Designed miniproteins, single chains, continued (4). Designs and how they scored, part 57

Each design is a single chain, and the fold is of that chain. pLDDT is the mean over its residues in the fold that is shown.

## One batch from the design tools (miniprotein)

Design m13964
Fold by ESMFold2-Fast:
Structure m13964 (fold): chain A 59 residues (1-59)
Amino acid sequence: MAPLTPEEAKAVLYAISKQNKGEIPDVEEIAKEAGVSRSTAERALQRAVELGLLEPIPR
């Protein structure tokens, strides 16, 4: 399986960090923090959810 790009991995790690703090991660904020487009962040987070690494994000 192809690994996540460094930017995708950064977005996923940021989202996991926010969920572990009990916060609802915002996709636009995640994209901004990771330095990627919103659509790239959305795809990375969807992959993480499919792999069981992250709970679904409502936005």
Scores: mean pLDDT 73

Design m13965
Fold by ESMFold2-Fast:
Structure m13965 (fold): chain A 65 residues (1-65)
Amino acid sequence: SSRAEALFRELRRAIEAGDVARAVSLIKALRDMGAITDEQARDLVRALSAGDLAGALALVDEVAA
C-alpha cells in the first residue's frame, strides 16, 4: 500500500539520520498495519539497539522488497 511505502521511506530516512526513537516508532507502525512481521520488527529493533545502522538499512531493503 502507498501508506506502507511512505512509512518505509520515513524509516530509511530516520535510520540514515541516526534517529533511533523515530525509527522504532515507525517500525511499530509498520508492524501494527501488518506491513512487516513481529520477527522482522524485532530484528530491526535489535540492529538499531546495537548501533548497526548499516545492518538496519539492509533489513529495511529486504522487508520492503
Scores: mean pLDDT 86

Design m13966
Fold by ESMFold2-Fast:
Structure m13966 (fold): chain A 62 residues (1-62)
Amino acid sequence: MSALEEERQRLGELMADIINKTDSSWARFAAGRSREQMEDTAKELEEEYKKRNAARRAAELA
């Protein structure tokens, strides 16, 4: 099994899940983009989600 195939399938699922949990503007950004650009967008969405969680946690601890 190719790690590349697994990664692409996982990115598609993650992107759908993250879009539902984050700003829907990312769905519009992903629409019409190349697959590579969508994969990069999925990674950026993950980082934004983590950053937002970290900020929320920091605010709670303050």
Scores: mean pLDDT 64

Design m13967
Fold by ESMFold2-Fast:
Structure m13967 (fold): chain A 62 residues (1-62)
Amino acid sequence: GKKYTAKVLSVDENKVKVLLDGKEYTFIKNEDGTWEGTYKGKKYRLISLDLEKKTAVLEELE
């Protein structure tokens, strides 16, 4: 799906928050180790996380 680069706001053991176009997206860790979130009916997956640059790449799944 479509990929977006977002700013990392916070990272916890089971939760990542990112900012994309002024909107906050929340990603939760699944049992399989993948990170997924939903925003306005669309599903997103966290593809990469750069803690030094505080950037993340999100992929739209639908």
Scores: mean pLDDT 81

Design m13968
Fold by ESMFold2-Fast:
Structure m13968 (fold): chain A 56 residues (1-56)
Amino acid sequence: MLEEFKRAIDNKDYEKVAELAKKAGFEQITVEGAKAAINSLTDEQKDALAERIAAA
């Protein structure tokens, strides 16, 4: 999950980011919300978010 999530972020595949977040328990994540959140985060914050989602 973690590697797949990081790859989705790197590829700007926000639909996949939203789907993976949903599977991790973030049921209300929209594609638009994922895009806005990811684009506003630093690389360090994106890594921290990916780790938290993978751990959930």
Scores: mean pLDDT 72

Design m13969
Fold by ESMFold2-Fast:
Structure m13969 (fold): chain A 78 residues (1-78)
Amino acid sequence: GEELLKEAEKAIEEAERLIREAEADPNADRELVLEAEVTLGLARIALGVAKLNPEDDEMAELALELAREAIRLAREAL
């Protein structure tokens, strides 16, 4: 439902913030930043599909999981 979509959107926004922070840091692990950016891209695609099928929580759950993984990777890069 909508609650899961909102959680996924918030996680994507947090991932975007952390990736921007890591990109601005010259000491950040560049490979982990790239992996976080790719993972965030996949999270955005999953969220887009979830919005087309709001009764199906599978893609919203995938978007949330991918966004959380992007957050983890971005934090490890810092």
Scores: mean pLDDT 88

Design m13970
Fold by ESMFold2-Fast:
Structure m13970 (fold): chain A 63 residues (1-63)
Amino acid sequence: GMPSLEETYKIIADVAGEENAEKAKEYMEKNGGTTSGDLLKAAYEVLEGEKAIKAAIAVILSG
């Protein structure tokens, strides 16, 4: 299954950096998101190229 919201944030921070994880969280909250899936979608919107793909793979493999 999907990791928790806190675990998803940590995975994005580990892959893309804490600043990018915070940007993803802010994007998610601004758009009414509350789930790990919403945070992952936000990461795709705020991260570019390989960082977005790597973050997604890391989150999926952790759940």
Scores: mean pLDDT 78

Design m13971
Fold by ESMFold2-Fast:
Structure m13971 (fold): chain A 81 residues (1-81)
Amino acid sequence: SPEIKKLEEEAKKRIEELRKFGLELLPDEPELVEEMVRELEEQIKRIIAETKDPVIARMRILALILATKGELFVLARQRER
């Protein structure tokens, strides 16, 4: 559907922003950033496939992206201490 295609496009943009964010926070650990990005992509794919309501799907995707950003930030802060 057009709504699902828009969700997929928005998710791809957010994932790319997250990849850049992670690489800036953890420049010495690109493998870890790519692993977290891969896991996020798989979880988002599942949300889109399993969630019938596009509004609920969007909210779940945004919450997951925010959680992953938080994890990256915590990891970076722990490594700088």
Scores: mean pLDDT 86

Design m13972
Fold by ESMFold2-Fast:
Structure m13972 (fold): chain A 83 residues (1-83)
Amino acid sequence: MSKYTDTELAILKAIHEAGEAGLSVAELSERLGLSQSTVRRHLKKLEEKGLVEKVDGRYRLASPSAYLDAEVEVGISLIVEGV
């Protein structure tokens, strides 16, 4: 059970590390070693979930807490399910 895939969590982490400037699809592709098509597909899902927003061709966190809330929830789930 997961609200997010490992790829989506990696995208959120990369965007969080970039701060308010955000990252383009090409920058995410280079950082994560994924195709731009794969990155675009996951970004669309994250945007539909309200976790990221597209501003001037770049993706950033829709809310500063969005990544932290997602990471905390995943962390709690992993602890409950057993590590």
Scores: mean pLDDT 69

Design m13973
Fold by ESMFold2-Fast:
Structure m13973 (fold): chain A 87 residues (1-87)
Amino acid sequence: MAAEQALQQKLAEIDQQKQQQIAQVNQLVATYGLPQPVYDQLLQGIDLIANGLKLEAVYGDFEKGQALIKQGQQLITVPLTQLAIGA
């Protein structure tokens, strides 16, 4: 019961963070006019990070979870650096 509630809370936090990051990307598109491939890359990076965090939370698979998180971070860092927004 308590462990299931903690897991549900963690999954909700991950989903909330993902939605917030998607909203931020949409704001960057509106502000800077990002090309479609850059937009797609940012969304893919956000999705990979969320999936990595869920693997850690649900299965305790920290090795695979960390690999997905790092892959997602790499997909986000390059476009943000190019926009001079900070990475």
Scores: mean pLDDT 78

Design m13974
Fold by ESMFold2-Fast:
Structure m13974 (fold): chain A 60 residues (1-60)
Amino acid sequence: SSDIDDTINKLRTRRQQLAQQRRQYEQQGTPQNQQQAQIYDYRIGVIDNIIRQLEQRRNS
């Protein structure tokens, strides 16, 4: 259970880092930066799904 909690914590930290990078790209008004923001949004969604699955397994 500790290994799962450690993994969830690492993923949450990584998610926050990606969210910060996405905001930085969104603040710059270039098409390239808008595309990067969309890619980071997708990556955040993937991490959110993994966290949700791990939380379900941890609680079961």
Scores: mean pLDDT 85

Design m13975
Fold by ESMFold2-Fast:
Structure m13975 (fold): chain A 82 residues (1-82)
Amino acid sequence: PTGTIIFHNSTDDQINAVQQTLTQGGYSSNSDSIRQGMRDNSAQGRTSRFDVDLSISGGQQINSTSQQYPSITTISITQNIQ
């Protein structure tokens, strides 16, 4: 089970909060890719995308949308059950 999180014009704080929530919820993520995505997003003001591996023994479905001028954060985490 994998999920995709898309950030658009998000702040580093918003991205970090999502990363912490995923980790606490028992999801696995590539932290290096997240950090690089944060840097790229901050530098370019563009969409950052990364893949998240979801834990079978844990994990939650989290849907969060935050829109603030000039920053927009849309978070959709979907767990695929096999």
Scores: mean pLDDT 45

Design m13976
Fold by ESMFold2-Fast:
Structure m13976 (fold): chain A 78 residues (1-78)
Amino acid sequence: MNPAVILRKKLVEKLGEFLKKLAEKLNISLEDFEFFIYTGLLLSEEEQKELLELAKKVLDEEDYKIFEEGIREAEQLR
């Protein structure tokens, strides 16, 4: 199994509470936000940048670094 897929699944699971809280603050649907996280690697470079900006607002600095590294790693595994 692709390590990037596992990392993104773990990230979504870990972010569960944060995704709900942030979705409420940003007034967006939780379903759309989760989809964005799952599909971050299938987006354009511009959309990936927006996703990383959102993650930076939601995640602690340590978790953000893990997320950013996971995005980079998964792009290399395409």
Scores: mean pLDDT 60

Design m13977
Fold by ESMFold2-Fast:
Structure m13977 (fold): chain A 70 residues (1-70)
Amino acid sequence: PALLTGEEADEKVLETLRKTAEDHIKNGDLKQVKAILEMTKVLADQYAKTNKEMAEKFRELAKEIEELLA
């Protein structure tokens, strides 16, 4: 259990992306959902360098969004 540095901010970003993607899916805004998916993938890649656990959570969110678009 590492330092608590940034954990609260990281979880907040993850939750915000999840909620925003769900809202756009509900409204049928597929272009916006695809944009959020791309942003989620970029964030997963960035977190992979500093926080592998958060990177995995962002990867799982991206996978869930892809499944909803299929």
Scores: mean pLDDT 77

Design m13978
Fold by ESMFold2-Fast:
Structure m13978 (fold): chain A 100 residues (1-100)
Amino acid sequence: SFIDYSKLSAAELLKALTEAINNKDIDTALKIIEELFKTGDIELIMTAFSAALSLLKDLSEEQKKYVLKLAEKAYKEYRDKFTASQKTVFEMILKELKES
């Protein structure tokens, strides 16, 4: 069935993300990750980053570049909302994405 992920609640997005990752449905997982980054909710953004890391070995070079751009954009837009600990984790994730 066709799903418009932009209309889903945070809880629905998280459930759909878990399902997509378990099924290695990369295209669906990336669409959900993009929507989580758009929320401006730091916990949801951190969840999206962790999901992206779990998929790294299954991503094409083009998909890795796409995820990196989403990650850098979210970090730039919401940097001041992160705690010091969250910034450290985020910078580790960005490094992992760049080096994969």
Scores: mean pLDDT 81

Design m13979
Fold by ESMFold2-Fast:
Structure m13979 (fold): chain A 57 residues (1-57)
Amino acid sequence: MVSRAEVRRLAREAGVSTRAVERTARGMGGLTPAQLLRLSRETVRNIVEAARALGLR
């Protein structure tokens, strides 16, 4: 599980907003923000990198 603070840190490092990460998660698997926080750090990192690759802010 990741915390909201960890998601925010990963998003900042990738140059995307936390909202962009949440939108990408919804697009990829229909994940809610609550479900996103239940994922492993590695999975969240992959979602953050996908948001960055899509140019979402």
Scores: mean pLDDT 78

Design m13980
Fold by ESMFold2-Fast:
Structure m13980 (fold): chain A 57 residues (1-57)
Amino acid sequence: MSKEISERLAELQRQILSLRLARTDESNNQLKQTLDELGKLLREALDNGIPLETVPL
């Protein structure tokens, strides 16, 4: 469902902000993984026609 993808994108973006604030080696590794997952979901959102303006960037 489009709502599920939008919620997942918002969650990943919040996680990225949290990880950037943590400033640890582990958070940096997790940030790389989370950014990759975000990119994958953004592609899926675009394929499903979800407007990015409804997702906090």
Scores: mean pLDDT 71

Design m13981
Fold by ESMFold2-Fast:
Structure m13981 (fold): chain A 67 residues (1-67)
Amino acid sequence: MEPTPEQREGVRYAASALIQSGYSEEEVIKAATTALRSLGVDKETAEKTAKEIVKEILEAGKPPPLP
């Protein structure tokens, strides 16, 4: 199971908000993994995708605007 582009984007926005709120990288990865799994994504894929999303956010230095 893999996340849809819409699911991935939604989780990315949520993860960005958590990082801005001062949550640790590990906590944000765990939250993103849980969110992806609630959307039907497999644990292994969810963990990999969550780590990729958090890494992308941290490397960019600024999150995208929330809706």
Scores: mean pLDDT 76

Design m13982
Fold by ESMFold2-Fast:
Structure m13982 (fold): chain A 68 residues (1-68)
Amino acid sequence: APVTAYFRTKDKELAEFIAEVAAATPGTLSVEIEKVPGTDEYLVKVTFENQDALDAALRAIEAAVAAR
């Protein structure tokens, strides 16, 4: 079953970078970036085909963010 994950950050460039890495991961169905109303936070909403796709995307995001 599809799984949705949310990533929060105050850094717009980091939010966009996370979205790009997630979108490049096999098994990602959709990626949206929203600014959380009344806050300085950005929400990256990602829907994956299954838990394995989410786990792969998390590893890819962690590695890519660490390499910045």
Scores: mean pLDDT 83

Design m13983
Fold by ESMFold2-Fast:
Structure m13983 (fold): chain A 59 residues (1-59)
Amino acid sequence: MKIVTLPKDVTLEQLEEVVKQGVKKVIVPASTDPVIINEAKVKYPDLEIILTPDPNVAQ
């Protein structure tokens, strides 16, 4: 898959796995830890990270 949606608690290990699968874009909830997002951008500069509203905002 060229685009993957990941949970807000995504880890760098999960991002590494999707990059190894040739994924170029990932979608994560806007509530995802910005530290993880920043580290992922540094480690995988070719990976585009798209923030999206949490589909379960009311939970």
Scores: mean pLDDT 74

Design m13984
Fold by ESMFold2-Fast:
Structure m13984 (fold): chain A 75 residues (1-75)
Amino acid sequence: TYEELKKYIDERIAKASPEVKAALESIKSLFDATNAYYDEYLKTASPEEKKKIEEFRKKQAENVKKMVDALDAYD
């Protein structure tokens, strides 16, 4: 879930160096903003649009986790 990924990012931020922390906080901010945007859009979206957005959000969450994991490994 988005809450699980958000918690995971927070745990990585807590352990990160100052430079990596800034990058992780930026990623978290963008991810939160994107999810808020989609939540608003989903209020008026058709069933077909909702399915496409859900698929896109799942791919985005996977990509965000990969970016967070890469930064954690780099640090």
Scores: mean pLDDT 82

Design m13985
Fold by ESMFold2-Fast:
Structure m13985 (fold): chain A 80 residues (1-80)
Amino acid sequence: MAERIREEVAEKTAKEVAELAVNTAELGQKAPLEEIERLRPLGEKAAEQGLVGKEGWRKLGEEVGRKLGEEIGRRLAELL
């Protein structure tokens, strides 16, 4: 069932990130992107502390969301 938890977190994160990316492109707001970047050091700290289980899955979800945000941002940049 861990895989389903990962998929659920990834799907929710993907939706949130996609909505933030679309809203950023439409409104030109920088705040959502800055907030996503702010989470980067936290993910690294969590990995360093050797967090596993529920916290490990949370970290994975954040990492997936970050990669999805980069991919969406890259595609939006290509449109320009």
Scores: mean pLDDT 54

Design m13986
Fold by ESMFold2-Fast:
Structure m13986 (fold): chain A 92 residues (1-92)
Amino acid sequence: MTIKGIEERELSEKEKEAFEKVEKFAKEKMTSERQEALAVTAAGLYAAAELLDKEAAEQILELARSILDEESLKLFEELYEEFKKIIEEILK
């Protein structure tokens, strides 16, 4: 994952901290509606990231698996396959 700010000093470590904070917050605030919304959003981001930035995709997948329940993960996987097909067709 490469987000190069103006000042590059341990930026990858700050990104990891951000994901950890988001995971903790999401676990505390997760409701069924929020889990579904997160699954949809994460699936789209993961599908796009997997084709453009594999490191970002891996972080999105890890975060999704850590905070989504089993049903929401299934929705994530189903939507990911559909979004992936659409993106691959566009990039063809």
Scores: mean pLDDT 67

Design m13987
Fold by ESMFold2-Fast:
Structure m13987 (fold): chain A 62 residues (1-62)
Amino acid sequence: SAAEQALAEQVEAHAEGLAAEGKKLTGQETTVKVTRTATSVDVTITIGDKVIKETVPLDAKG
């Protein structure tokens, strides 16, 4: 649980950096939205009219 929460926080911090970098590199409005569930982190990246969706599973217990 603590490891999953730390991972989610790192993904959110990384999303903030990606939004800033995307705007700098492309000159277009870049928005990164992170949605956390019990089993996954859903990341939606919008660069102008382009939308990229990724899902990161949290079921990495080993």
Scores: mean pLDDT 72

Design m13988
Fold by ESMFold2-Fast:
Structure m13988 (fold): chain A 70 residues (1-70)
Amino acid sequence: SLPALSPAQRAALDAELAALHAEGAKGNVDALLRAAAILGEMYQRSPPADHAAISDELVAVGKRIAALRR
């Protein structure tokens, strides 16, 4: 299993996700795929209390990827 995220690591990933979501809004599917990968790692490295929020964001990213045709 992966080690738990530190607060600094979580903050850095949250900032990166915000930038990737902005790129995804412009139709950058590679940015959305990277966001999904980060969210998957965050899910594995986060306590169960955080899983619902991360899962909801993963679902939203998946819907945006599905809406974009490559």
Scores: mean pLDDT 85

Design m13989
Fold by ESMFold2-Fast:
Structure m13989 (fold): chain A 100 residues (1-100)
Amino acid sequence: SKVETIEKAIKEAQERVSKEMSEEAAAVEDDKEKMEEFKKKVLEKLKEELLKLEGGEDAAKIVEIFVEAYEKGLSNEEIVEMLEKAGLKEVAERFRKQLA
């Protein structure tokens, strides 16, 4: 399944980034401004690691869509539309079913 390949890529990339960035996370834990900068670095690292994996290009697009949607306060229906527009129809259908 394309969705299963994407989910596996996201999980593997998250595990790698989490291990690499754990020390920096601890150093910025108590500083809100540094935590916001750290989150941006984590997202960039996550995208880099995703692009190295099978299905990672689609997974990187999904991460980008969700980050932009949450930052802009978009509805779940608008997220589904963004996924469909990006050519991720199977992912959009699975997400829509989870919302029902």
Scores: mean pLDDT 77

Design m13990
Fold by ESMFold2-Fast:
Structure m13990 (fold): chain A 80 residues (1-80)
Amino acid sequence: MEKDYLLMRVTPDVIDIIDLETGELVGRVRVPGSITATELARYLREKYGLETEVLDSDVVVRVRGTLEQILEGLVELRKK
């Protein structure tokens, strides 16, 4: 089921996934500390076809998709 989520960088290496309907933290994923919000948004759009919007260029991305797609994308990103 597709929802709007907020991806927020809370430390250089950690992104929180927030459900925008409830405001609840639904996931937390380790990512490469060098990835920017713009790069993250582009990655999810190009690799997974997710709709993304950069709300803050280095910190916050809004993404529309399933939680499973978002988690898979972020987990694959950390393997690099």
Scores: mean pLDDT 78

Design m13991
Fold by ESMFold2-Fast:
Structure m13991 (fold): chain A 89 residues (1-89)
Amino acid sequence: MEKKEVTLDVEAGKTKVATFDLPEGKYRVTVENLGDGNVTVKVETSKDSAEKTVPAGQTAEIELEGEGMLKITVTSDKATTVRVTVEKL
C-alpha cells in the first residue's frame, strides 16, 4: 500500500476531520504537531479506536487494525498545523 499523508490547519478550539478508505490490515497513524498548542487526536476504524494528546512540536504514533473507513479527528487549543501520515504495516 502507498503511504497516505494529509496536512490539516486547525484553528484555536476547532476540530478538523480527515477520512481514508483503506483495505483490511494493520496501520500506523503518525501525527506531527508542527505548530503551537496541544492537539487531541482521535483515530477510529471499524475494529478499533485510540486517542492521544500531541503537545506542540511533538509526534505521536498510533497502531490500529481496520478495514474501510479510517477517521481521524483533530482538535487543538491553539491554531496549529498537523501532518497526519497513514501507513500499512
Scores: mean pLDDT 82

Design m13992
Fold by ESMFold2-Fast:
Structure m13992 (fold): chain A 56 residues (1-56)
Amino acid sequence: SDEATKERARAIIRELAPQLSDEQIDQASQVAVALMRTRPELSLREAAELALSGLL
């Protein structure tokens, strides 16, 4: 489900960018899930890294 994927994305984003607030991590996890829908060739980690690059 999207919720399970979002939770996994949140965990990865928290590990990659522990300085971000919970709200920023939630926002980035939503972007990562959306990226995986439009670009299914991306891994969850790749989508999370792209979501973070858009915030930085």
Scores: mean pLDDT 81

Design m13993
Fold by ESMFold2-Fast:
Structure m13993 (fold): chain A 75 residues (1-75)
Amino acid sequence: MFSEEEEAAAVETVRRDLAALEARLAELEREGREDEARRLAALAAEQARGLAKGAESAGALRAAAALREAAARLE
């Protein structure tokens, strides 16, 4: 079982990674690289869904929820 501190750190990591990815997607779009942005967003959403399933199986329900929210936001 994850400690409250470990799960809070995992949720914070997910939020930080999502913010960094959203910034990168905005940069790609600004540069006219929309196809690359769409591919990156789709790949990241798929990865987040896979990680969410793993987190849920490990009992990290808060991390799993944050990952599912990130995946939905990237779709």
Scores: mean pLDDT 83

Design m13994
Fold by ESMFold2-Fast:
Structure m13994 (fold): chain A 72 residues (1-72)
Amino acid sequence: SMEEERKEILEQLKKDSKQLKEILDTLPREVQEQLVEQVEGLIEGERSWPEPDEEIIELLEETLKFLKEKLK
């Protein structure tokens, strides 16, 4: 079902976010800036859905906040 697929996406995003935070300092600044744009796009995409997943949005917003803090 779509609900099961959404749960799998959320779990994958949680794993990806954790891994990203671990390797972020090893990435070039240009790549970190591209990641900010990608995460912002993912948040807008999720919010444009008829039934936005609040957990996905919260995870992406926390990831975005972490990325922006590192780029200060």
Scores: mean pLDDT 78

Design m13995
Fold by ESMFold2-Fast:
Structure m13995 (fold): chain A 85 residues (1-85)
Amino acid sequence: SMMEKELRKEELKKKLEELYKEAEQNARNAIGYRATGSATSLAQDYLAKLQKNLDEAKEIAKEIGEEGQKVADKVQKLLDEAQAF
């Protein structure tokens, strides 16, 4: 039904909001550990988690369309910035 579709979309939007918060924290941790020069394995672990956040955001974007794609694009930017550091 239309109501069930709207509830599912709202649940996925909430999941994307949480996923984006995780992605921001993972990016911050990756950059922070790289900056120390002594915790490169931890930095790589956080980059891997950030990649997983991107993959999950892209999958949700397939279901909810443009709104999900905007969040996936933001997570991609976080990954690009963290990898460039």
Scores: mean pLDDT 86

Design m13996
Fold by ESMFold2-Fast:
Structure m13996 (fold): chain A 65 residues (1-65)
Amino acid sequence: TERSAESAGGSGALELREAGGSEEEMQEVKDAAIAAGRRTGTGEGASKGAGDAAQRVLKEREERK
């Protein structure tokens, strides 16, 4: 459901915020979770989408070192 996707996206966004992520990066993770949740129809799919987006953002931040 959208609520499950929002929850998964919120968790990933919080992790990014703790790592110093921007509001735009947090929104990207939330959007990815919602999109994945809608495509798969599962909370697990939403969690994977959020996790993949969060890892991509964290890697991009690491590359700016």
Scores: mean pLDDT 70

Design m13997
Fold by ESMFold2-Fast:
Formats: sequence, C-alpha cells, structure tokens
Structure m13997 (fold): chain A 69 residues (1-69)
Amino acid sequence: MEKLKKELLKKLEEATKKEIEKNSDDVNKVTAIKLELIGAKFEIDVLFEQGKIEEAKEVADRAIERFNK
C-alpha cells in the first residue's frame, strides 16, 4: 500500500511540474495548480489512512485531468 501511495504522489507531482512549465507565464494558473497539488496530497493521505485506495487513485486522476482541461 505505501508503494502505491508513493507512486500516486510521484505521478501527481510530475503532472503538476509539467503543467506549471506549460503555464509558467500565468502566475494565477501556476498558483491554482500548486494549490490543487497541495489539496490532492492531503486528500490522498486521508483516503489511504481510511483504506480507500481506489478513491485516492480517483483524487490523483481528477487533479491531473483538471490540469489538462
């Protein structure tokens, strides 16, 4: 389970980094992306503590999808 959590966080951070690079000229978008990452990390931590691994995966996927909107 801890390996899955680390993989999800790594994927989320890599996607966030790419989206920040893509939107580097837009300070408001960069700030929104960083806040999305922080929020998603907290939700993933809580869901893993509750044993809701599938819901944690959905949180990571939705955060990544919002970046690619």
Scores: mean pLDDT 79

Design m13998
Fold by ESMFold2-Fast:
Structure m13998 (fold): chain A 100 residues (1-100)
Amino acid sequence: SSEDFIKEAKKLLDEFAKKVKELLSEENQKILDENVKKIYEYLESNKDKPVEELGEGLKLALGTTVKEISKKLDEEKAKKVNELYKETIKRLDELTKKYL
């Protein structure tokens, strides 16, 4: 169950990262890639944890990533990143519920 959750969560994270990268400079894309790698490491290091704990941890890590990137963007791009973030969190909540 947790392994299947992690596999689908990684796909969701990759989809989010791909969409966000379209809004970013090459320098900011590297920051996003480094943060995505850290989230992957979190999921792999915590795959023994309940799906609920993994989901909450992923939300926190993703929120931190969005906050960091948004500080480097103009208001319109930051708004678009936050809209993508909210959509991704909603999909992550549905995914967490599916694997409970």
Scores: mean pLDDT 86

Design m13999
Fold by ESMFold2-Fast:
Structure m13999 (fold): chain A 62 residues (1-62)
Amino acid sequence: SMYEKLKEQGIQRVKNLPSSMSEQEGLDLISQFMQEMADAGFSVEQILEITREMLKILDEKL
């Protein structure tokens, strides 16, 4: 589904961030992706679910 593809895309974007990246750059990427999901017409609940997973991965890299 489009939702599953977008979820994987968001997760992979965070996973592919270099370890030298700043916390702010990671947060900016997540914020931009949230806007892309909103523009695509996804619900607030769907956006929050994906965002929580992305934030967990970012936290593990920092």
Scores: mean pLDDT 81

Design m14000
Fold by ESMFold2-Fast:
Structure m14000 (fold): chain A 96 residues (1-96)
Amino acid sequence: SEEEKRRQLLLTFAEASVGMAIMGASSLGLAEDKEKAEEMIERAAEVSRLIGEADEESLPEAVEKAREAAEEAKKLDPAVGRALELAAEYLEKAAE
């Protein structure tokens, strides 16, 4: 259906946004904040795992985890934080 098609596109956009956050955090780890970069990568990987499960319980949890990760990431890098916020927005729309 059109609803399922839109949902799949939103989940794809959420995954792409999480991927951008992982890439940005990896770049930070190469510079100075290795421990914090590893923490952000772990948080982003958990969001990606929940997106992969794509069920009624995992999608709301993915939104919550993405928003929590975004707040922590903003303290270190605004771009990584924005990428995780975008992931949360796409996930919220997918859960509708």
Scores: mean pLDDT 82

